# Designed miniproteins, single chains, part 5

Each design is a single chain, and the fold is of that chain. pLDDT is the mean over its residues in the fold that is shown.

## One batch from the design tools (miniprotein)

Design m140
Fold by ESMFold2-Fast:
Structure m140 (fold): chain A 67 residues (1-67)
Amino acid sequence: MAEETGKWVRDMLKKAGLEDIAEEASKEAVESARRLGDTPQASAMAATAVLLRVVGDEIDKELGIKS
């Protein structure tokens, strides 16, 4: 379920110390999974896409890379 995927994303980001963006990322993952038909595949793709974007943004900040 998209809601369970959103909770997983939120909990994972909180454990990584990114609590300030965890709730927003969770909602984004839920909304994307629902738009893709709320299948297990859609949920996995939505969660992966959101996490990769968040991780990429944090790495870019640490390394001073654009975006």
Scores: mean pLDDT 74

Design m141
Fold by ESMFold2-Fast:
Structure m141 (fold): chain A 73 residues (1-73)
Amino acid sequence: AKAVPGLIQLLKHESESVVLGAAEALSKLGGEVGKQAAQEVLRLATQDDALLQKLANLSKNPHVKKLGELAFS
């Protein structure tokens, strides 16, 4: 919960390894906090084309895919 806004901002980082690390950290959050974090990522992606494109380009990554699945749960 406390680090979630910072992790979401790291998804917009220029380094793919940083983006994947942030996605992994967000995907490993437990319970309702993990679901709410994934839903917030989806909400921000609908309002930020750069974030949406970053996530689309990495959609084959298992951590990014898990975030998408959690957001639609």
Scores: mean pLDDT 73

Design m142
Fold by ESMFold2-Fast:
Structure m142 (fold): chain A 73 residues (1-73)
Amino acid sequence: MEEFLKRLEEVRKLADEVIEKLQAEGKWDEATEFGKEVREKILEALDAYSKGDFEKAKEIVDQALEELRKRLA
């Protein structure tokens, strides 16, 4: 549980950084779309975890983290 919640917190933190970067660039529509996409992924991961599908929950979070780091690179 702890590790999963820690990874979700990392997703939220990196997503906020991407949104802030997009907003600073004047890309407000892109920032809004991105925020919605990340929120949906977080909910999907939480749903998988709540159903006992820990592997799927980890996969969703890992994919989200990879995409977020790619956008910040």
Scores: mean pLDDT 82

Design m143
Fold by ESMFold2-Fast:
Structure m143 (fold): chain A 93 residues (1-93)
Amino acid sequence: VTEEQFQLALEQAPFILDRIEEGYEALKNAVTEEAKETYEFWQLLNDPNLTREQLLELIKNSDPAQLLMILAYAVRHGWLDVAREAFRRIQEL
């Protein structure tokens, strides 16, 4: 992971978060299993009791879209080490 690439990801995080929030608000009435799972993941990321350690555990088994969400939410919380780990994992895919 280059520092320049990580800094670019940090600059994009607020825009990614806004787009995620708009998209998942549309899923709150979801009736399909896949759409429901996506909405439940978004709800988990917005849980006020979400811990830094829980987010790190989620990185291990997350797909690229979920990793991008984790990166954006980690930046919002100021957990830059979590954001860097999510970014590192995206680069390995």
Scores: mean pLDDT 73

Design m144
Fold by ESMFold2-Fast:
Structure m144 (fold): chain A 92 residues (1-92)
Amino acid sequence: MSDREFEAEVWLSLARAWLGLAKRLKETHPEEAGEALRKAVELLRRAAALDPRYAEVIELLREIARLAEEIGDEEVAEEARRAAREAEAAAA
């Protein structure tokens, strides 16, 4: 595994942690949940740029988009959907 692959795995792990935090906060603190989801999208974009694991990135971005819609954060939902489409295009 290269240093870039290792760094990508770190970013993916951090993105999953932020997603987990958002799931915990979604009912009580939806604004904080939205911010956590936004951070997860940023980390997933960084991971894909370093060493693309497109299937996992796409799956996580789709889950983020669904959660963002559930909490009413349309901006984050749109960003996550856009990032998923970009990852799908890059994988093709």
Scores: mean pLDDT 81

Design m145
Fold by ESMFold2-Fast:
Structure m145 (fold): chain A 69 residues (1-69)
Amino acid sequence: SLEELLQQLQAMLDAIANRPKGVELAKEAAGEPDSKRQLELLKEAQPGFVPMADGSRAGARAIAAELAA
């Protein structure tokens, strides 16, 4: 379980490092009319938003929607 804690910590540190880029990509996705490109942007933004309940596109899309509001 120390290994599990270290993995979680590393994931959190990676998320912190990627969060500014993730936020900007999510905002871009919120304004993107092409749904395919929107999903691609959200997928690229996702590393900035862990831990996610399931790491899904739905989770990333929900974050983008909140940032757009």
Scores: mean pLDDT 67

Design m146
Fold by ESMFold2-Fast:
Structure m146 (fold): chain A 78 residues (1-78)
Amino acid sequence: SPRFPSLEEQRAEAARNAETLRARLAELEKQGAPPDVLAALRAAIDAFEAAARSTDVDEFRRHYLAGVEAAARANALL
């Protein structure tokens, strides 16, 4: 077995990240958060969902990094 997480395990984690951020997005929408915060969270969700559907490691890394960066932008705007 590989020492590092498999692509399938990493995709599952990206899917869980997207689900967690969807719950956070719903809460922030109810609180009337600014449109730029909501847009950044949606970008993060879309990127993690794309990572979860990726068929190779390079595609996964690009989408996962985009998700992390978008989530960081959302947190910086709060």
Scores: mean pLDDT 87

Design m147
Fold by ESMFold2-Fast:
Structure m147 (fold): chain A 81 residues (1-81)
Amino acid sequence: AKIVIRAGPEIAEELANVALGVALSLGAEAEVKVRHEPGEAVVEVRTKSKEDAEKIAKALEEWAREKGEEEAGEEVEIELY
């Protein structure tokens, strides 16, 4: 399974760290990559389990919502494949 997150470059590293932390807590094998594009960053998370991917995505959505309260106007897009 694959999770793709598009966010502002300032929060991309924190998103990657949250994804890694959740994967570690689940005992999941996950690969996390951060790519900086003009005006945004893309965080890609890959795991073998759809259940683990869903748990990671949910944790990232909750974190992004909380971070969004601090950084008004920051948009985070999360897609599960």
Scores: mean pLDDT 75

Design m148
Fold by ESMFold2-Fast:
Structure m148 (fold): chain A 65 residues (1-65)
Amino acid sequence: GPEAAELARRAAEAAAEGDAEKAAQYSRMTFNLGSGGLAAGSRAAAEAAAEGDAEKQYRLMNIGG
């Protein structure tokens, strides 16, 4: 849903800023929203990868996004 998308965007933004802990928190919140949240979390991980932060992308994927 829209909330899951917002949390996923926040996770991607935190990852881009190098804040792995904050990115992990937002990904966990996205996961807790269910199937839609999982899809949004995967999008956040893809966005982190596109920004060249493969390490943050991998962390986001491993915690449900």
Scores: mean pLDDT 62

Design m149
Fold by ESMFold2-Fast:
Structure m149 (fold): chain A 62 residues (1-62)
Amino acid sequence: SPELEAKAAQYRADLERTRALGDEFAAQSDPETAKGIRGVTELNVSRLEAKRAAYEAQAAAA
């Protein structure tokens, strides 16, 4: 389904943006704050990857 493929592509873009912003904010922060930012970024990335994988699997099955 083109719609499901588009959703997967959107989540891939969101993943790249989330990683880039997390890295930038961590680099601009003190070490303790940076550790927290990296932890939150990893959780958000994990959730986005799960959504991307789900849409890719649905597109492949359709």
Scores: mean pLDDT 84

Design m150
Fold by ESMFold2-Fast:
Structure m150 (fold): chain A 90 residues (1-90)
Amino acid sequence: SAEEGLKEAEEAAKEIEEKGDLDIADLVRKAVEHAKKALEYREKGDELSAQIEEGVARLLLAVARLLARKTHPELLPLVERAERGVIEAL
């Protein structure tokens, strides 16, 4: 379910934070927030706002992945897990 996908992403962000990277964790949490907004707009029939929020969520995850690759490659599997959860929710 969408809720389960977003929970998986939130749990990945907590693990990233526990491993000491607050910046990547914050990007993942913001992506989850924008994904939640996309789902809310979609429920209300506002597909344009939903697409904008989905785009922002995807961009934040791409930035998190880029940062993980450059600074903490060991966190990349957690970022990829968060991305999968968000994409499966949308």
Scores: mean pLDDT 88

Design m151
Fold by ESMFold2-Fast:
Structure m151 (fold): chain A 94 residues (1-94)
Amino acid sequence: MKDKVLELLERLIKTFLEALKYVDKKDISTLIGRILRLIGIQLDLEWGRISPKEAVEEAIKIVQDVLDNINLPSDIKSKLQKILEELKELLKQL
């Protein structure tokens, strides 16, 4: 389970980095802040400082907040929604 959570966090970070190319200038600093939080979660999970459940719960909050508050291209939004669904499914198994 931990390895699958780490894989989803990596995909999420990569998708947010891709999104930086397409977001409004006003939202760049906010999205960078979310990327840094995800990297922190990934490192804490790798080093055993947080549980896989805590990592997934926090990642879900970050993805939902970005989807609700940042205007994203439909392709990026679709990728994030798929990752969100996979995170929610993993949470049921944790």
Scores: mean pLDDT 87

Design m152
Fold by ESMFold2-Fast:
Structure m152 (fold): chain A 89 residues (1-89)
Amino acid sequence: LDELAAEAEELVPPLEEGMARDLSEEARKRVYELLMQGARALGQGDVEKAREYFERAIELAREAGASPETVELLRRLSELVFEILELQR
């Protein structure tokens, strides 16, 4: 679990850089709000809520015109959340 959490943390800086490059300030703020809610849910062990927030963040970023690279980083973060969920079964 700690290894997966560390891997997720490593994805955050390049994701922030990609969002700043690809998205308008308003779209970026909305995506950040969803990611922050997801990260908070992960910190509380609420993997299901984190999954919902990350999924909404991916959809919003894609609709706002995020690059394929930025969308891929968001999806990778989501996949780590799903993997943590499977381990907690």
Scores: mean pLDDT 73

Design m153
Fold by ESMFold2-Fast:
Structure m153 (fold): chain A 91 residues (1-91)
Amino acid sequence: SEEEQKRIEEAVKKVLEHPEFKKILEEAKKKVQEETDEEKIKEIIDEAVEEVGKFAREFAEKQGLSELEIETVVFLVENEVRGELVKARKE
């Protein structure tokens, strides 16, 4: 529904704007940029995605979202972080 979509969009926006979220992302970007080993870079990305996913889930649960809405928020936040970390990676 339109109301469900709005709740998801507002929750995603609040998570992405959250100081704790920004700190996790910035720390992960620095780690990815400092690492040269391909396997370790993948590990850093996967760990950061898991950490932000957990944060997003807990945040969405506190907002009173349904399980399907929570899963959607987590999916969108995790995809955003993975994309940012892949983009931050440099030879």
Scores: mean pLDDT 87

Design m154
Fold by ESMFold2-Fast:
Structure m154 (fold): chain A 100 residues (1-100)
Amino acid sequence: SAAANAKAAEAVVAGKFEEALRISGEQQLQALLDAIDTSKENQELLAKYLKTKPIESEESREELKKKAKEEIEKKVEEALKKIKEDPELAEQAKEDARAS
């Protein structure tokens, strides 16, 4: 959403990269969960990409949602490590957020 994007940008400008990445990760997770709940085709595609079993029950659906959450959490953690190890990347991100 525009409001969450604005909060993430504000956090980046303030140097709060962990908070900004959490906000972005929460938005990505919500989009994936919505996709799982709205389309059988999306469920089948996500199950294939996350290497889970096809959705045959509510239990299988919950397993797919759990795997989606784990994947987003891993992506956020990896992004945080990159920013922590690269001060130039961190400063560029702040500059880009200020320009937005």
Scores: mean pLDDT 76

Design m155
Fold by ESMFold2-Fast:
Structure m155 (fold): chain A 90 residues (1-90)
Amino acid sequence: MMEKLKQMAKERLDQVIKEGSSLLALAGELMDAGMLGVLTPEQVLEALRKAGASDEVVAEIERIIKTLGFGPLTMAEISRVIDRALAEKA
């Protein structure tokens, strides 16, 4: 059961990357993969950098993960950081 969930999360993440989805959509899939242990925190941060997140955004997300771990509160804080970064680009 758990192995199938991890495989589905990885396949969904690969699909989102291939489709060129928004940074927010990619971040959601990366956090799910992190929570399931498919990706390490370092791999999640590297994937966000490759998707176009700034070094400041990546550093803020790293701080949140180190403080809260992977969970619903972490997801809420990461969404706020990404929303703020997108507002700066607008």
Scores: mean pLDDT 68

Design m156
Fold by ESMFold2-Fast:
Structure m156 (fold): chain A 92 residues (1-92)
Amino acid sequence: MLEEARRAARELAAAELAGDEARAEELAERTRRLAEEAGEEGYRAALYAALAAAAEREDEFAELASRETGLAPEEAREALRRELERARAALE
C-alpha cells in the first residue's frame, strides 16, 4: 500500500512538471485513492514522495508554480522547501 501510494505520487509530480494535464489528473485521483486506502501514513508518505520528486526538479517546479499561481519563482522554491520540511517531520 505505502509503496504504491509513493510511486503514484512521484509519477503525479513528474506528470505535473511535464505539463501533461490529462495524465496528472488521472494520477492525482489514483494517488489520492491509494493514500486514503493506506490511511494517514499513506497520505504522509505520498505527500513526502511528491514533494521530494519536485525538489529534485526545483527549477521546473518553480516555473510551473509561478505560471499557475503568479508567485515569484523564489517564493515557489521557498514554499516547496517549507512543505518538504513539514512532510519530512510528519514521517517521524
Scores: mean pLDDT 80

Design m157
Fold by ESMFold2-Fast:
Structure m157 (fold): chain A 68 residues (1-68)
Amino acid sequence: SEKLLLGVKILELVKPYLSEEQLRELREAILSSLSLSREEFKKAVIDKLKSLGLPEEVIEKVKELLES
C-alpha cells in the first residue's frame, strides 16, 4: 500500500508534463513494480521517467518525494 500511495503521488506530480499515452505507460510501470523491493521500485520509476524524457527538475522532485 505504501508503494501504491507513492505511485499515485508520482502520477499526480508528473501529470502536467506527460501525454495521456505516456501517463498510461508510467502507470503500467508503477503497477508492475509494486512487487519489487522499495529500492528497486524507486529505480524502476526514475528509469521510466528518464525514458519518457521528463526534465531533470521534475525528476529531482520525484526523487525528493520517494525519499520522504
Scores: mean pLDDT 83

Design m158
Fold by ESMFold2-Fast:
Structure m158 (fold): chain A 70 residues (1-70)
Amino acid sequence: MDYEKLKKVADIVQRALSYIHKGDLDKAQALIKEAEKEVEKLRKEGASQTVIDRAEEMVRFARKALEEAK
């Protein structure tokens, strides 16, 4: 269900944040792109707008963290 799909995006974002903390910005950027693709899948599969908005917020947070780490 939507919760399981949202959890997948959250797990990818958490991994990206971990790599940012370790200074591996290239891996963090690759994971953020994977999270973005998972959000696109959620949208195409007809997930609720609330789930999509939450997933997009998590990805934006990771992107901001990556930009601040540069």
Scores: mean pLDDT 82

Design m159
Fold by ESMFold2-Fast:
Structure m159 (fold): chain A 77 residues (1-77)
Amino acid sequence: SVEERLRAEAEALAARIVEIARTESAELGLALADEVAALGERLRELAENVQPSEYARLVADALLAAAARARAEIAAA
């Protein structure tokens, strides 16, 4: 399903952000996670309030999940 593919892409994005935190700096990784979360929040708002779209909501949720996972893994390191 589209949802399963988006979940897999979100997990891959989170892993990439965690790798950047590991290889560059935790601060850069967290800053990237914050930018992904900000984009997700904006897309969620647009999907709910401007043009209702199931796919836009799914993409927004995937971005927010990726950011949350990356933050949690960086914080645990």
Scores: mean pLDDT 84

Design m160
Fold by ESMFold2-Fast:
Structure m160 (fold): chain A 82 residues (1-82)
Amino acid sequence: MNDQAIQLSQQASQGDMGAARQALILGQQLYNQGNYGPATIAYQGTIQGAQQMIQTNIDPITQIAAQQMIQQGNSIINQINS
């Protein structure tokens, strides 16, 4: 399962919205299971992918979705670290 989080995080980091959303879903599942290490990896991939989407300035809807993904990922990582 750690390998899956790493691979999906790598795909999300390429700026693929679908991969970033899948990483977000995987992160939530891992977080709910108490598997915080792999969850953090998945959420970090989501944040990196979403940040790249904002930098490319594709369209307003994509930018809003990417900003929301960054917010969600940071929120959960902060909860894991506290």
Scores: mean pLDDT 76

Design m161
Fold by ESMFold2-Fast:
Structure m161 (fold): chain A 69 residues (1-69)
Amino acid sequence: MKIEEIIERALNAKTAEEVREVVDELADLINELIEEMKRQGVSGEDIVKAREEVFEKVAEPLKLAEERI
């Protein structure tokens, strides 16, 4: 899953530019997930839950990366 790759990149980010790239990739992944779920007819409530789950998994790695820079 792309989320594991984003987490790995966040944990390994060492510059502000690398953190920005991780944030951009996370935004793209979330947008792709939302569009796919909409195509499958998933409810807006379930889409919000899926988005929150992805955000929760990446929040701590991103915070640690930002603190390192």
Scores: mean pLDDT 77

Design m162
Fold by ESMFold2-Fast:
Structure m162 (fold): chain A 100 residues (1-100)
Amino acid sequence: SDELIDKAREILAEIRDYFNENSKKLEAEDPDLTKRIQALLDQIEAALEQEQLEEAIALLKELLELLDEGINKSKDEEVKLTLTLMRNAVLSLIKLLEES
């Protein structure tokens, strides 16, 4: 539904805003993880635009695993906080898509 996709895109924009605000610090700590997160965000956006909800959920779960990896590996409290905020938004988006 248009309302579901609009809400999903709003949450994805929040995730992307957290990423963009801290992207330089994320890239400095782990450039490979940062590139993988960016690629998944772009793929999730494309899946939502095509209304491929099962694909979007699968990609979001893959992003969740990358965020958990980043949180566990990081020694920077600001990076950990950013990834945790992204993780919470990703979980909210998965629930929205699975419950609809």
Scores: mean pLDDT 88

Design m163
Fold by ESMFold2-Fast:
Structure m163 (fold): chain A 100 residues (1-100)
Amino acid sequence: MYTVTITITTDASVPEEEQGKFHEEFLRRLVEELARRGIEARLVDLEVSKAADGGTKFTLTFEAPSLEAAEELVRVAEEVARELQEETGIKFTLEVEIEE
């Protein structure tokens, strides 16, 4: 089984309410796209924390049954994040880690 950690860090200049809405919409769209595409991955943890630069980190931990499923999850997460950035104009960084 593969663990996929997806971290979105929003800039400290973004209002806290807008950061929360961005994180919630990201998770909602990600889960819907995973289900629509039949990607077998399970959300096992969700954490919100402060970044060292004063921004907010939104960390999602998924379990995937294969490397292929883990890589598909990463692609979907990148697509959803890009679409949300284009729609909202919110600055963020996306970091992904895959562990066996």
Scores: mean pLDDT 82

Design m164
Fold by ESMFold2-Fast:
Structure m164 (fold): chain A 93 residues (1-93)
Amino acid sequence: AQIDPGFYVGLTEPAKKAEEIKEKVKKNKDISIEEIEEYIKKLEEEKKLLEEGLAHNQKGFDANPELKKLAEEVLKIIDDSIEELKKILEEKK
């Protein structure tokens, strides 16, 4: 099965970015509440755009189980990262 490299990168890049943001926030004890809230907002917006893109291409994903699994794993990573950031935010309030 040939997954287009550009499409693969576009699908996986948001998850990688979400994990990098999460780790950066976890390591930076001096990060502001406002900065954490902006990161959460950006990740939630990126998640929404990804979900809309996946819904638009649902038939294509249903025809390719590996792509569907990858998309579900990417969404889970983004969601888990948002939830971790929300926990850090609550601890700083």
Scores: mean pLDDT 77

Design m165
Fold by ESMFold2-Fast:
Structure m165 (fold): chain A 68 residues (1-68)
Amino acid sequence: KIQELKDQAEKAEKAGDPRAPDLYDELSRLLGDAGQEVQAALYAGKSARLRGDDESAEQSFRQAELLS
């Protein structure tokens, strides 16, 4: 369930769990599959930022803006 995964990802991020970016990647894929392209791009950007990939994060956030 998308909401459950969102809650898990947010909890992992708060705890400093290294799985947090992977959970956000999974959330992004599920949202994309559901046609929620703006939200999918936003969570992909968050995952990239948590990995320290600021360039990929900015690309994903820009894609979300273009889709909104």
Scores: mean pLDDT 82

Design m166
Fold by ESMFold2-Fast:
Structure m166 (fold): chain A 108 residues (1-108)
Amino acid sequence: MRERIETLVEYYRAADAFAEAGVSREEFERAHGEVVEEARRIFELARRGRETDDPEGREAIAVLIAAALVRLGMPLEEALALARELAGQSVEELERFGEELEKELLEK
């Protein structure tokens, strides 16, 4: 769980740095290929989890929520603790939390 949260945080920070520096998407994906590939795997696991309600998918959704919270200024250790609690919840509870968080991100 921690490694996946750290990978997504690195992915978001790298994507922000790319946008700021005007680096091409192809150059960004080439330089950060392993991080981009792992982020894509986490996104696919989360997407699958929403449809199948499997434990691995629930963990991936919790990891996405935690990474978004770190991006909003939450310390990594607090986001990790929350992700561990959320991974034990139903997909419905995870979707409610994610929907509220997405609304906060879209309003900024």
Scores: mean pLDDT 73

Design m167
Fold by ESMFold2-Fast:
Structure m167 (fold): chain A 75 residues (1-75)
Amino acid sequence: MKVEELSPLERRVLEELARHGPMTAEEIAKRLGVSLRDVLRAIQRLVKRGLVEHIPGPYSRFRLTEEGRRVVEEL
């Protein structure tokens, strides 16, 4: 996986998850000052890449995978 293939928003989502730990899409959107729609699109791409995963439970929280943490180290 290549960090140069990530959009600016995907990079910011990864950095926020690395900095603050597991968060909902709504919390990420609020912290980054972007629409929930754009954050959800970025999260879907990051999940497809295996960099972010859903946390089991009643809340739609997301966290970095092992691979996601490695990618963030290159940001």
Scores: mean pLDDT 81

Design m168
Fold by ESMFold2-Fast:
Structure m168 (fold): chain A 76 residues (1-76)
Amino acid sequence: EEELREKIRKMIESPELSEEEQKFAKELTAKVEALFNKDQKLLDEVEKQAREMEERGASREELKEFLIELYLKAEK
């Protein structure tokens, strides 16, 4: 899990993605979309959490962690 978390973090933080990293990003995005398509409750909960974070003025770092956790859930 830690190795995967670091890979996702590098993908999000990197200003330039390699061909392999771009493929990984596309695959993760597709998995997130598939996850939301089969689990509407998860989509609703993610939207609620994102709105709560915006409302309380969450930092950019905190938003990155939220996104990393979302991708980790989709990869599992």
Scores: mean pLDDT 76

Design m169
Fold by ESMFold2-Fast:
Structure m169 (fold): chain A 76 residues (1-76)
Amino acid sequence: SEAELARARELLARAREAFEAGDLEGAQKYLTEAQNAAVRAYILAAQAGDAASLAEARRLGKELGELGRQLHEAMA
């Protein structure tokens, strides 16, 4: 759904802002919420047969995974 994709993008942006500010706890919280929104978007797009939204949800999942890797390294 477009609403879940928009939610995932908004939360990813907030996670990045928190990470850049050194708020690692806030970054992790927003990252987790964004991941959940991206998963919901993927499921809804798959049920609707919406190839464009599926591709976008997959792309967001990869971006979220990369931010998660960066956050893990920053906390080490």
Scores: mean pLDDT 87

Design m170
Fold by ESMFold2-Fast:
Structure m170 (fold): chain A 79 residues (1-79)
Amino acid sequence: AKGELYLKFKDILKAIAAAIVAIGIGLDYGVEVKTEFISETSLKITIEGDEEKVKEAMKELIEYAKKLGAEEIESKFYK
């Protein structure tokens, strides 16, 4: 399974923090995580692995992005 998250923050430090957290979550859930900065304050996070683990990792990342004050959060899930 594959998940994609599109996140936008008000400043670059929050975007960097989100990228670091995404890597940590990938390690915790045993899923592959790729981060790509679309701009200084916007990033795309791709998560690949077992369907259940991808869903849990995406949920945790979305909650963390909300805590970091993300202005925009968009998620897509592919089986």
Scores: mean pLDDT 85

Design m171
Fold by ESMFold2-Fast:
Structure m171 (fold): chain A 89 residues (1-89)
Amino acid sequence: EPPEVSDEQEEYLKETLEEFIKEVMEKYRPKAEEARENNDLETGRKLVVEAYEETIEKLREKAKETGDKFYEELAEALRKVVEAQLAKL
């Protein structure tokens, strides 16, 4: 029998978030590689933050499109991750 809904939701949350991040990162990849080649750590860090912010925006649009609060929960979780990353940068 499948696991409890809470465990399945956590796994699905992770996989869904990874898919959105992957799509956004693919868009930012050439700029990130250029910053890396130029050893421009400041631009590299800004691109990472921008990619995460864009992922949050995509999740919020998906929540609006589907009416599914699950995507809003993903956006909020990612926003907390971005805040933690900004604190370390």
Scores: mean pLDDT 71

Design m172
Fold by ESMFold2-Fast:
Structure m172 (fold): chain A 100 residues (1-100)
Amino acid sequence: REERIAAEAEAFAEAWQAGIDKALTRPLSDEEIEKLIENYKKFIEKNLDKVPIPAVQERVKKLIEEAEKNDDPQKRLELYRRAALLVSAAIFFLWLEEKK
């Protein structure tokens, strides 16, 4: 079920983000943030069309929209990272469903 895959992907992305936040012990420079955002944008652009789950696509678009409206580089990074992790998780769970 698409709803189940979307929910599992969201939970996995949340756990992934929490792990990254726990590992990050210093603030990133603006240059580091810019580079990471660029990499996440490229990943999302390349992979979003591989996730034919409307709930996931809508959530990713909403996260990107929030990031683009935000002037805080750190918050923009968090939102883009969350979107990229959600796409990654959704691809992984779609692959697992096909292997069952």
Scores: mean pLDDT 78

Design m173
Fold by ESMFold2-Fast:
Structure m173 (fold): chain A 62 residues (1-62)
Amino acid sequence: SPVERVRAAAEAAGVNPEIAEDFIKQVEAGLDFDSAIAAVAKKYPGEQTRQDLARLAAALRA
């Protein structure tokens, strides 16, 4: 499922658990991966979140 793929990617990328869970909630709500990344970035502004989301996006492309 998309959720299991996201969990695996977030764990592999070392993403903050709170950021990963909010991203999963967005995907469960029906957002695609790019839209979910944008939504989480808006909620959690900052360099650390941007780095976590960049790693997550890269892992999801693999």
Scores: mean pLDDT 80

Design m174
Fold by ESMFold2-Fast:
Structure m174 (fold): chain A 86 residues (1-86)
Amino acid sequence: GRDKAAAALRELARRAESEEVRRELLRAADAVESGDDIVLLIRHLGDAYELDPELGREAARAVSKYLDDGEKILTAVEYSFQQVEK
């Protein structure tokens, strides 16, 4: 469920060496819990993926494992990462 996905994202945020990565993972966790907007979740996961590909991949995988739409989210995050040009 969303609670487990958010908890996993927050745990990964604690392991982040970078403040920017930590911030993006925490924003992704908040987006998951609130259910506000899948686009916001994808953006924050994509930003984390750009800054720390290994940790970002773990985050996207955690979302994929715990959410019913996880496969769609994972695919969209990977697409978003490829769209990040800078």
Scores: mean pLDDT 72

